# Ledger of designs, part 5: designed miniproteins, single chains, continued (4)

Each design is a single chain, and the fold is of that chain. pLDDT is the mean over its residues in the fold that is shown.

## One batch from the design tools (miniprotein)

Design m12135
Fold by ESMFold2-Fast:
Structure m12135 (fold): chain A 97 residues (1-97)
Amino acid sequence: AKIELVKKTSISFDVNAQDSLGRTLLHLVVLNADDSNLEVAKAEAEKLIQNGADVNAQDSEGLTPFDLSIRLGHEDLAEYLLQLAEKYGKKVVLSSN
């Protein structure tokens, strides 16, 4: 735990760094997604999660990248984020109903 926390802190500075609005790179991928780049957004999201991106990171409004994708109407990206979270052992606290 302690050794992993030190390594996670070093990695988190790059992949889980937050801007002035609490947004991580994963939030920015969702915010920049549209119908013309959805496949690119999915690929970037998977790469970030593979590199330890926190799918449950909250911005200044308390929104996760998943919450943002739902709010923006990017339902395909939202579903993909849930699948990636489960694939990489990240629990999203959501009822499956």
Scores: mean pLDDT 70

Design m12136
Fold by ESMFold2-Fast:
Structure m12136 (fold): chain A 60 residues (1-60)
Amino acid sequence: MLTLTIETDSEEKAQEIAEELRARFPEVEVQVEGNRIVLTSDLPVERFTGAVLQAIGMSL
């Protein structure tokens, strides 16, 4: 199981990123806690890395 937390500038930004991640990587569990996004997955590292890179790109 892999878990990563990404912090964004706002709760709105976190929701936008979470919705995009849920659309592109439905196999990754995406939870929003304020301005933070929590990603959890039992997937191969490659798919989880893709979701993480997407989230980071959207937070910049």
Scores: mean pLDDT 75

Design m12137
Fold by ESMFold2-Fast:
Structure m12137 (fold): chain A 127 residues (1-127)
Amino acid sequence: MEESEQSRLGQQLLEAARNGDVEKVKELLAQGADVNARDLSSTNPAYRGSTPLHLAAENGHLEVVKLLLENGADVNARNDTSGDTPLHMAADNGHEEIVELLLKNGADPNAKNNYGLTPEDLLKRYK
């Protein structure tokens, strides 16, 4: 595949993961989409460098998270601006089942983002 096709597949995978489209995620991975594709085109700096796993975790798409992990997604990937991992995004949005799944797959519960916050800090902050 040429670079343009790989870039297209990566962007489609990011969109499918954000939308929770399980069947589209399966199709794109079968076509050779990079499971660790990074969103380098986002105009929102909070999402720049996010992977499909970040977007699925943020949006509560448990089955997509499971599929991405089964296909070798980097559970500890950091985005560019906030330094968030998928576990930070799941925790910040209260997606407890996804938090548990990520932890079972080797997510670091003590990872600090660029604001010095761990996923546990995001789950338990009442200050």
Scores: mean pLDDT 82

Design m12138
Fold by ESMFold2-Fast:
Structure m12138 (fold): chain A 88 residues (1-88)
Amino acid sequence: MDARLAAVGERLRAWTGTDFDPLVPSPGGVTALHIAAREGHLALVRELLALGADPTAKNIFGLTPLDLARIAGHDEIAAVLEAAIAAQ
């Protein structure tokens, strides 16, 4: 589990240029799952959910990763997040 968490953190850092903990929200309640859902990174969304990321986490605007996927038009990511929420 730790090696997978580190690998996801490395991908987030390489992509955003900032150190992100994949399971800890940044200032403003933005999680790695929010960013991955907004930007359309389906593989990263699946990896974060497999690591135990909370798909129901809300940012400062009250938006979940599912809300961001829907706003961005990422239908496949929205379906994956809906399934993850239903499985809780």
Scores: mean pLDDT 72

Design m12139
Fold by ESMFold2-Fast:
Structure m12139 (fold): chain A 72 residues (1-72)
Amino acid sequence: SDEELEALFREFDKDGDGVITAAELRAYLRERWGLDYTDAQVDAIIARADKDGDGVIDWEEFRAFYAEASVE
């Protein structure tokens, strides 16, 4: 399953710098899943995943976010 998460992260991180921005997340959700989120909705997702408060999601935060979603 790590390969699936890595593939998803690469789809968001087009330049390979290891972070996902709010703009990239919004564009990906709209293009790939047909979900047209507002800036406020995307910012809320980023804020939930962003542990260091820099406004972007790195690989460790992305992985942790998905791991937390699977806890039950």
Scores: mean pLDDT 70

Design m12140
Fold by ESMFold2-Fast:
Structure m12140 (fold): chain A 65 residues (1-65)
Amino acid sequence: MSLDEIVIAEAERDLGVRPRSAAEAEAIARRAKELVDQGLSVREIAEALGISERTARRLRERFSR
């Protein structure tokens, strides 16, 4: 399979930017926690991190408790 095809699939517009590695996922999660601690909404977190609202919602739900 081609690298470009994988990159395009992971960067699907409807989902925003997908992390391609565990390290990127951890970095996004850490930053999302910081934003949740600041009281930002799901939309603001998604916009700030360039991720989907679905992913931002999961992160906020996880860190807000």
Scores: mean pLDDT 64

Design m12141
Fold by ESMFold2-Fast:
Structure m12141 (fold): chain A 66 residues (1-66)
Amino acid sequence: SQDMIDNVVRSFEDYLRRNPDWTKEEMEELLKSIVNQLRRQGVPQDEVEELERRLKEVLEKIYKSR
């Protein structure tokens, strides 16, 4: 669901912005945890791949803005 992907991406971005002291490694571990959890829940592979791409874009954007 696009709504699910949008909500997860928004929550991830909000969480990273609330934790400006987090390292890139800590941000990447959270991203991996989210992706792995969705795979275990049986979310379709194409939706997981879209989500992972969008989460990586958010992480890179936030990291480079520091």
Scores: mean pLDDT 84

Design m12142
Fold by ESMFold2-Fast:
Structure m12142 (fold): chain A 154 residues (1-154)
Amino acid sequence: SIMDTIVREAVEFILEDEDNIVFIIGGRTALELAERIIEELRKRGVELPQKRVLFVPGTKEAVPQAIAMNQLEVELEDPVEVAEEILKKYLPGVKKALIIVTDSVVTKGERGPEVLETVLNALKKAGVEVRVILTPGAAVLEPLFEGYEVTVLP
């Protein structure tokens, strides 16, 4: 399945290097993917995988779970501001990032594209090497990733 492909790709990416990080952007599906990737990494002996697999809110409704999972001590409602706090906490020392973008960034997120641009701009400024996976409904966002390695899932 698409979900199993994403979990496998993200797990393999994290296991390649200790400085590698995964950002998964979206709503409920992105949360479920982040939880599955973290659990699989724990089974493989990765310590503190929740610090390397980061759920970024692509919707306003995803904000409380993103704050909780990323251990943020903030009271924010804007998913863009939450994304900035995640990047501030976890981006230092990162050399390579995998960005996974789910359908809800387009279909349910009033601020989804702005969250994505915030993440991409921060990674570019930090000189981080970026790989991207888009779920089918997020394929419309492909033009934002000019110059990146992009995989659009069927």
Scores: mean pLDDT 88

Design m12143
Fold by ESMFold2-Fast:
Structure m12143 (fold): chain A 90 residues (1-90)
Amino acid sequence: FEAARNGDKEKVEEALKNGADVNAKDENGRTPLHLAAENGREEIVRILMEDPRADPLAKDKNGLTPADLAAENGHEKILEIIEEEYNKRL
C-alpha cells in the first residue's frame, strides 16, 4: 500500500474493497499502518484501523510497531487514534 504512505484515501479504500491484505509487509517488514503512522496520515490510520483485520502491534524489521514510528516522528495524534480504534474492538 504505497497509497497509505502518500495519504491517498481513495486508493487505500479501493485496495481494501478489492480484497488487498491490510497487513501486507513491504521489504522493510512495514504494513500500510506503519507507513501511514510514520508519515502522520491521520485519516488513513483511521481507515486502516476500522478494518478489524489490521494489526497495530505488527513489528517491522527494526522491531517497531506503527505506534513506535508515530512516536519517533512526533505524531502524538496517531497514537491516540490507534489506541481509540483498537479499544473499540474490545
Scores: mean pLDDT 80

Design m12144
Fold by ESMFold2-Fast:
Structure m12144 (fold): chain A 66 residues (1-66)
Amino acid sequence: SDYDKAFAEFDKDGDGVITAEELEEVLRSRGENPTKEEVERIIKMADKDGDGVIDFDEFRAWLSRR
């Protein structure tokens, strides 16, 4: 699915979660230059448990809600 492809693009290590560092790297590769604050804001919007990472279910729910 498109969600699987998008998630795989962010999850470089294949750990099944997206970290703030991985999100920053993907945004930079797409020509963005996000601040630490901007990356943390995105994580907080998607992360329901406050553990600082996004799993596949949270990623899908975030995209569906957004």
Scores: mean pLDDT 69

Design m12145
Fold by ESMFold2-Fast:
Structure m12145 (fold): chain A 75 residues (1-75)
Amino acid sequence: LTPEQFPAFVAAFRRYDTDGDGTISAAELGAMLRSLGFDPSEAEVEALLAKYDKDGDGTLDFVEFAAMLNDLAAK
């Protein structure tokens, strides 16, 4: 991630974190990734969530989300 992209990612994360609990659900993750210019399938969203969701609760915090975006940009 570049410093210039960080505020946009924070803004997107906060926009989809409607509960304000600092996490994004699997359903919101797909929509958020599309808003950022990615086009993941449902299976790809599930695979990303499984890889980065270290708590196993079906949600991503901002740190996990940022790591996922960095890996997606590197591929």
Scores: mean pLDDT 72

Design m12146
Fold by ESMFold2-Fast:
Structure m12146 (fold): chain A 65 residues (1-65)
Amino acid sequence: MKIIAEAARDYEAKTPDEISIKKGDLVEVDEADLVKGKLVDAKNLTTGKTGKIPASYIGAVAPAP
């Protein structure tokens, strides 16, 4: 199930498959992929970019509408 989460801190993409996020950005991720220490596929709803981000950088979560 897809959820919307808030970025807890800034992250800069290290590879072309990753996206940069800033603290407070809203990101859409799959709840099943939220395993600490793993990269998750995400869509940054604030910038419209899609890619991978570290699950540990995601803070508050809410169910997607």
Scores: mean pLDDT 74

Design m12147
Fold by ESMFold2-Fast:
Structure m12147 (fold): chain A 58 residues (1-58)
Amino acid sequence: MEIVRAIEDFEALLPTMLSIKKGEILEVLRETDGSFWLARSLETGETGWVPKSKLERI
């Protein structure tokens, strides 16, 4: 299980994306070679695509 933290806020632009808040802890479900990873918020249980540039591994 890969755990990451949001380093800044991100607001979802599409229904498949996940809105995250700075400091939020997430589990990475799928890493891609693109700009987005599939993650699940450990606070809300919601899943969606987030920019990997907004995440740091902890």
Scores: mean pLDDT 85

Design m12148
Fold by ESMFold2-Fast:
Structure m12148 (fold): chain A 113 residues (1-113)
Amino acid sequence: MGEELLEAARAGDAERVRELLAAGADVNARDADGRTPLHLAAEAGHLEVVELLLENGADVNAVDNDGLTPLHLASLAGHDEVVELLLRNGADPSARTVNLNGWTPEDLRRLAE
């Protein structure tokens, strides 16, 4: 179930995400890189999936194995609408990475420009 939720979030399949969460899938499941469904949806720019995950208790400030939050990944990818949604839901814009020279989400967004 956790792996299926991670795959659905990465693919932007909002209907499958909704079905899996209703079936009791762990909204904070982690892949081999420590990434949650929220990390994968945010990196891919899947706004509806990001909304569904947050409504179901996803940790907006979850960190992967590199110290990246969903806000870092959305900022690096240039997904402005996802960035704004994450910030409205309590994402920390000052969170620093451990393995990427202490870059903040704001720093990563400037690199994507």
Scores: mean pLDDT 80

Design m12149
Fold by ESMFold2-Fast:
Structure m12149 (fold): chain A 59 residues (1-59)
Amino acid sequence: MELYRATEDFEARLPTELTLKKGEILELLKVVNENFALARSLTTGKTGYVPLSLLERIE
């Protein structure tokens, strides 16, 4: 499982996007393009698209 940490807060603007709080741990499910990935929050269990620039790998 690839684990990432949100480096900053992110507010979802679309229903397909995931709102993040700084320090939240996510499982990376799929890289969609250079800007976005599909991820699952380990805190909330919710899935959605998040900006790759806000993710830091923690392995």
Scores: mean pLDDT 82

Design m12150
Fold by ESMFold2-Fast:
Structure m12150 (fold): chain A 103 residues (1-103)
Amino acid sequence: DLNLELFAAVSAGDLERVRELLAQGADVNAEFGDDGWTPLHLAAANGDVELVRLLLEAGADVNARDVYGRTPLDLAELALKVNPEKAQAVIDVLRAAGARPVA
């Protein structure tokens, strides 16, 4: 399953594998797990700014909502408590791409 492999590659921070899977037709907006996270939710939560950029370029929905109504931006803001420098870089990229924390 290309979509499951895509999520695993994003979880591992494997930028080249993510590119390969997207080129093979993996759904950049596929939802995973009980929380309904997309690859962009996971990359944002991990503070992986390079993966966030790649996923947005591939057509990721910047305002995708999980089952709790959380966007990738919401998860990046939560990550400020763990790694503020990486989280701020992700927040800046998401906002530039049109992320709306209240919309």
Scores: mean pLDDT 85

Design m12151
Fold by ESMFold2-Fast:
Structure m12151 (fold): chain A 73 residues (1-73)
Amino acid sequence: ALPQELRDKLIELLSEEYPEAAARVRALGPGATVEEVMDALMEELMTKRGLSESKAVAVATGIVIRAIGDLLD
């Protein structure tokens, strides 16, 4: 499971541009894993934004790394 602070930061970062991914992460609750967050984000990026799998992975990975970086500041 993700630390609560990382989960909250991911929801914050996702809420404006990726609202369906944000909603899925909220629904997973405190037990959310990195894999489940990545799956939620990948689904929205590929299905709603029309990104290829490789581009979706790059964007999703970038968002997760940014969330971790923000928490380390």
Scores: mean pLDDT 81

Design m12152
Fold by ESMFold2-Fast:
Structure m12152 (fold): chain A 55 residues (1-55)
Amino acid sequence: DAIERLFTEGRKRGLSDESINSQISNLRRALYGVTSQEEKDKIINDILNKAKESE
C-alpha cells in the first residue's frame, strides 16, 4: 500500500526510518481524495524528495 511504498522508496533514498515515519501524516493528508495509482506514486516521490533535501 502507500505507506509500504513510502518506506521502500524512502529507504532507497537513504532516509532513516524515523524520518520516513514523520512523513506518514503528510502522506495521508496528501492522498486524501486521490484514487489514481499514478498520482499516489507522484505524491510519495514528491514527499520523499523534499524530506531528503531537508536533511
Scores: mean pLDDT 78

Design m12153
Fold by ESMFold2-Fast:
Structure m12153 (fold): chain A 101 residues (1-101)
Amino acid sequence: PPSTSEQEILNRQLFEAARRGDLERVRELIAQGADVNYTDILGSTPLHLAARMGHLEVVELLIEAGADVNAVDKLGRTPLDLAREAGHEEVAALLEKARAE
């Protein structure tokens, strides 16, 4: 289990990996205990960033790891809203399916 400072570093690295679509790094960071539901100063989760950037496989991995698909940022936007706004149709379809419960 990481210390508080190590946890913050892991969480920040997960945000960067999710933004880049680095699937292997996302998997490694989750295995090391990164919090998939961690929020930045804007209330964004790693799932928000992966969805905005259209990284389909990273979105799938984050959902499987327990990411909250209904999380809203400080502007009231979900990962689905960001995927739709960015025109990432396959990511939007995956998120719509995950939210239909």
Scores: mean pLDDT 86

Design m12154
Fold by ESMFold2-Fast:
Structure m12154 (fold): chain A 66 residues (1-66)
Amino acid sequence: SSSDYLSKLIEAARNGDLETVKELLEKIKELGLDVSAIDGAGLTALDLARQNGHEEIAELLEKAEK
């Protein structure tokens, strides 16, 4: 489901899994899903990437929201 891709994106961004983020962003764009979806704490994948110091992932997520 679309929720599965967004949950995986949030987890990959939190963990610094750059390759998984890249693969999931391609799928999310293909399906027209909202990359800014929030987790149970109200945080986006971008918020979690920034919070955990994953700068390259944060840059990719910012570009995906444009």
Scores: mean pLDDT 80

Design m12155
Fold by ESMFold2-Fast:
Structure m12155 (fold): chain A 52 residues (1-52)
Amino acid sequence: MDKRLGEGARLVVLEGKSVSEAAKEVGFSQRTFTRRFTERTGVSPRELRAQR
């Protein structure tokens, strides 16, 4: 995962930010962020957060 995807994931999982907010902060559209993250990990950022 590139650094921006990792930072976005941290914002969603650890800080509880929305996927849209995390994507904007790391320089992706929400669609692009979700797609790239799902391609890399096999799960969406929302699903990863829900597994806690």
Scores: mean pLDDT 72

Design m12156
Fold by ESMFold2-Fast:
Structure m12156 (fold): chain A 100 residues (1-100)
Amino acid sequence: SLEELNKELLTAARNGDIEKVKQLLAAGADVNARDEDGRTPLHLAAEYLTGKEGREIVELLIAAGADVTARNSKGETPLDLAGRNKNLEVAEVLAAHLPP
């Protein structure tokens, strides 16, 4: 089901599983799906992934149409989470894709 694909996408994004993220998006998972805390795959990648791997997943999600301005249940954007966690590589990618 779409709900199962969306849950798997959220988990794959959190874990940095690039190949699984690609497969799930190709299978029709919603790149802007939300978990119970209102977190999107982009929120989870920004919160849990660092360095080059985090950058690659974030770039993949953005290329697939992820909303960089989405807010979780606490009102936090993916950039807010990356900044709080001192995740500079991910924060730079997210900031570059913000609207002017």
Scores: mean pLDDT 87

Design m12157
Fold by ESMFold2-Fast:
Structure m12157 (fold): chain A 57 residues (1-57)
Amino acid sequence: SLQEKIEKLDEKEKKVFSAYLALKNAGEDATIDKIAERLGVSKEEVEEYLKKFKEKL
């Protein structure tokens, strides 16, 4: 299930996924740029963790 896959994510991966869900719940596009701004991290860092999400989800 999605929940079981989330439990296998690292803390940083969980934060990126949380920001993604927050944007989706707000009716916004969950772009790499918006996630990076929300978390105060680089776009490269977000892209790296999103790739890890795709491999695990």
Scores: mean pLDDT 73

Design m12158
Fold by ESMFold2-Fast:
Structure m12158 (fold): chain A 102 residues (1-102)
Amino acid sequence: MTLHEAALAGDVEKVKELLAEGADVNALASSEELGTKSTNKVGWTPLMLAAYAGHKEIVEILLEAGADVNYADEYGITPLHLAVAAGHEEVVEILLEAGAKE
């Protein structure tokens, strides 16, 4: 399981294990890492996937591990944009406190 897959799935234990093994917290998702059915999320960071899915504990873990809170994909979409669009108010608050720009 990749860090992207674990972040999207809400697998807190696997996220912690992969980060401890040296997984790149700011890695960009490929179609192979997400599976062919998630191609619209290619180029997203683990933080973007966790924010989109509303996994607040994983968002906090990734930020503590050095995730770029203001990373924007090729379309200008940030973790904050995804959390707002999905209605994840607690994740929005965490991202703003971590320095996310609107």
Scores: mean pLDDT 79

Design m12159
Fold by ESMFold2-Fast:
Structure m12159 (fold): chain A 124 residues (1-124)
Amino acid sequence: GETELHRAARAGDLEKVKRLLAEGADVMYADDLGLTPLHLAARAGHLEVVRLLLATPGADVMARDVMGLTPLHLAARAGHLEVVRLLLATPGADVDARDALGRTPLDLAEEAGHEEVAAVLRAA
């Protein structure tokens, strides 16, 4: 099921994310689709929420949903350049991670026509 942290992360509500984490919300809790709060913030392009979640102990930059999509896949598909840069700079990030269909973040950026995101991913 979806938590309040999922909803706050998707909405970009930085202060609510900060409060929920301080109250002991599980940063790695996955919903029924395997989406973590980090997936939802990355997909929505909420840079400062992504930054806060990545700085939280126990956060996994390589968390995979039910389709094998990582936060980097979702940010790349959505064209969120600064979120892509932040995720790539995070220790443990795999730029070549493949989803259940064998697609990389680069494949998704190119399919969506996000040329600048694709260029950053090729250089990584």
Scores: mean pLDDT 93

Design m12160
Fold by ESMFold2-Fast:
Structure m12160 (fold): chain A 100 residues (1-100)
Amino acid sequence: SLEELNKELLEAARTGDVEKVKELIAQGADVNARDEDGRTPLHLAAEYLDGEVGREIVRLLIEAGADVTARDKEGRTPLDLAGRNKNLEVAEVLAENLPP
């Protein structure tokens, strides 16, 4: 189901599973799906991932139409979470994709 694909995408984004993220996007998972805390796959990648893997997953999600301005239930954007955790490479990709 779409709900199962969305749940798997949230987990793949959190754990840095690049191949699973690609597969789930190709299967039609909603890249703007939210968990119980209002966090999207971008929020989870920004919070839990750094370096090249985090950058790659963030780029894949953005290319598939992820909303970089989405706010979780605490009012935090993916960029807020990347900045808090000092995930510089993820923060750079998110900042480059902010609306003008």
Scores: mean pLDDT 89

Design m12161
Fold by ESMFold2-Fast:
Structure m12161 (fold): chain A 107 residues (1-107)
Amino acid sequence: PADAAGETPLHRAARAGRADEVEALLAAGADVNARDKMGRTPLHLAAWPPPSVSEEAALRVVEILLRHGADVNARDIFGRTPLDLARARGLERIVELLLRAGADENA
């Protein structure tokens, strides 16, 4: 079950850059598009990693979430997509991966 912030184990694993845990949770039937109280999906959290998580670790998690059908265009309560978050952080490799997966560019 989700915690008080609406975060599932998948949200926490995605934020932490834990690719093996993300794979295991998805294999166990975790909802890849679960939303916390801020409307954030696991993909949002993977695209906004804390400084302790490398871009390489975050990239691996993003790849796994997209392979499992994560909604690349999901919007949080502020209208932000995973692409918006990755761009704001300057995570160029994650930006490119999200665009290849069908993320909408602001026209």
Scores: mean pLDDT 85

Design m12162
Fold by ESMFold2-Fast:
Structure m12162 (fold): chain A 160 residues (1-160)
Amino acid sequence: MRTVHLLVVGSSGSGKGLFADKIAEILEARYPDLRVDVRVVDVEDASSRAGGARAAAEADALLLVVREIDGKADEAFLAALRRNLFDDPAVRAALAGKPAVIVVTTDEPRDTSAAIEEARAFLESAGLRVVHVVQVVLTDPEDVEAGARAAADAIAAAVG
């Protein structure tokens, strides 16, 4: 039985906790030889820096859950994530080459292509390997379930 340490980061209202819980449940149900240790880090709180650096050092994979805002990724959240987690050279070194999954979330069906490209370029600039990207409508429970499943399968395939 292998433990997988999943670092989860996401903007306020992006559903980051919902995706954290669903991905853990799906991973444990589908991959009985995996245990999932999920660490949700609130990067908007500057007090979370020491917890975030430790979680990044232990992580096997990263889940980014980002809201689309006006056709883009949440720029205020990406700036907070840079300043509070990725500006630490030890965190960057610890996450270098690790698999990352992106979940882009919206309240209604929209083109998220620009938000996906921004979130991808952001993680790749931090030295992570983006292995999968999911778009999700948060108001659609079937789309949330499908998105969480696609993210779980991509994490399992990248860390197995």
Scores: mean pLDDT 94

Design m12163
Fold by ESMFold2-Fast:
Structure m12163 (fold): chain A 74 residues (1-74)
Amino acid sequence: EEEKKRIEEIFNELDKDKDGKVSKEEFIEFFLKYEGSNSEEVRRLAEALFELLDTDGDGKISFEEFAVAYKNLL
């Protein structure tokens, strides 16, 4: 599926540590880049969404959690 492959490509770019997860900082940077903005509002939205998606409580989100964010907001 093209959508899944695109999400995988973006996720892999954000996963700088190659541990299969994206940190809060990497997620926020992605949202700022996608929106083309450094606004505090976009950053707050990214932070709120990250907290919602971090069901593991480990301070990182999985590919599946990232895919949910991508499909619902992007």
Scores: mean pLDDT 73

Design m12164
Fold by ESMFold2-Fast:
Structure m12164 (fold): chain A 62 residues (1-62)
Amino acid sequence: SVPEFRLVAKKDYKGKTPEELSIKKGEKLILLELVDGEHVLAQSEKTGKKGLVPKSVVELDE
């Protein structure tokens, strides 16, 4: 089993493309993979939706 890495949204973010996830500040996310130097693939715990988010708008949930 791979450990689940949890993220939290630092601010509201509206997806710019269909591949991107829209999130609200304080929303909890599961890190699925690192896509590139600036984006992660994540899943919202609230909605179950998956998508790309900029690394700058999320941080590790303690």
Scores: mean pLDDT 80

Design m12165
Fold by ESMFold2-Fast:
Structure m12165 (fold): chain A 90 residues (1-90)
Amino acid sequence: KYIEEAIKNAEKALEAAKKGDIKKAREYIGDAAENAIIALNEATPEQKEQIEKALEHLAKANEALDKGDIESAIEHLEKAIEHLKKAKEI
C-alpha cells in the first residue's frame, strides 16, 4: 500500500523534473517521502534497508533541485524509484 504510493509519487516527481516543473517535482518528492516513512513502520529489516536508501536519494534529489541541478535530481529520483521497487519485491 504505502510503498506503492511512494513509487507512484516518486515517478510523478521524475516526470515533473524532466519537464522542468520544479514546484511539482518538490511536492511529489514530499509525498513520496511521507509514504516511504509510513512504510518503514510496517517494513521487514530487508525492506527497511531499501526504503532508507530510497529516502536518502529523495533527499539528494531535493538538494539538487535547490541548486538548479535538474540532471542530478533526475538521477537521484531514478535511484529512489529503483530502491522502492526493490523494497516492494521483498
Scores: mean pLDDT 89

Design m12166
Fold by ESMFold2-Fast:
Structure m12166 (fold): chain A 84 residues (1-84)
Amino acid sequence: LEEELRELEEEVERLLEELREALEAGDLERAARLLLELERTLKEAVERALELGRYDAARRLTERAVALIKEHEEEAAKVAELLE
């Protein structure tokens, strides 16, 4: 359903904002938890977009997540090490 996809897009936007704040603050533990939640929610949103034929939405959601990680690549690498 399009409404369900919209709710998932809003959740991804919220998680991206919270993750950015955690990365900027150097709160690696919070960033790790938010990254895991974002990965799960993003997967659900992308799968829903693909089921609906909304390839543009799937691409946009993925590009936004990748852009945030690239902007904070050093902090993201430290989070990845913490999750080992």
Scores: mean pLDDT 80

Design m12167
Fold by ESMFold2-Fast:
Structure m12167 (fold): chain A 57 residues (1-57)
Amino acid sequence: APVEAVALKDFPATSPSSLSVKKGEKLTVVDETATELLVKTKDGREGWVPRSYVKLL
């Protein structure tokens, strides 16, 4: 099942595959690598965010 998560701090997207998130934003983790999480927002946006910016719930 997808894992719930929350952004720990603001992250500005730096590439077309990354996602801008704000501190406290609720996310769903759908995939992962050693350094990044593929996350979805409640409004339907999707992209990669560094693991250090996200807390798994």
Scores: mean pLDDT 82

Design m12168
Fold by ESMFold2-Fast:
Structure m12168 (fold): chain A 72 residues (1-72)
Amino acid sequence: MVRAKKDYVAKSPDDLSFKKGEELEILSTHSPVPGKWIARNAKGETGLVDRKLVLEEEIEEGIRLLEEAVRK
């Protein structure tokens, strides 16, 4: 379970709309679109979500990658 960082309105039929702070269930990290995951909202709707908008639980990985980049 991850939380949306920002509001998003679906721009295609494959995308999932959500609001900032909404809890989403990640069903798959493998999708046909790079950087997007397959998620389900509280209504049972399934669609593509941008990884960057739901990465709250993975912030530690982002910080670690930034530290490695700064050291080089």
Scores: mean pLDDT 70

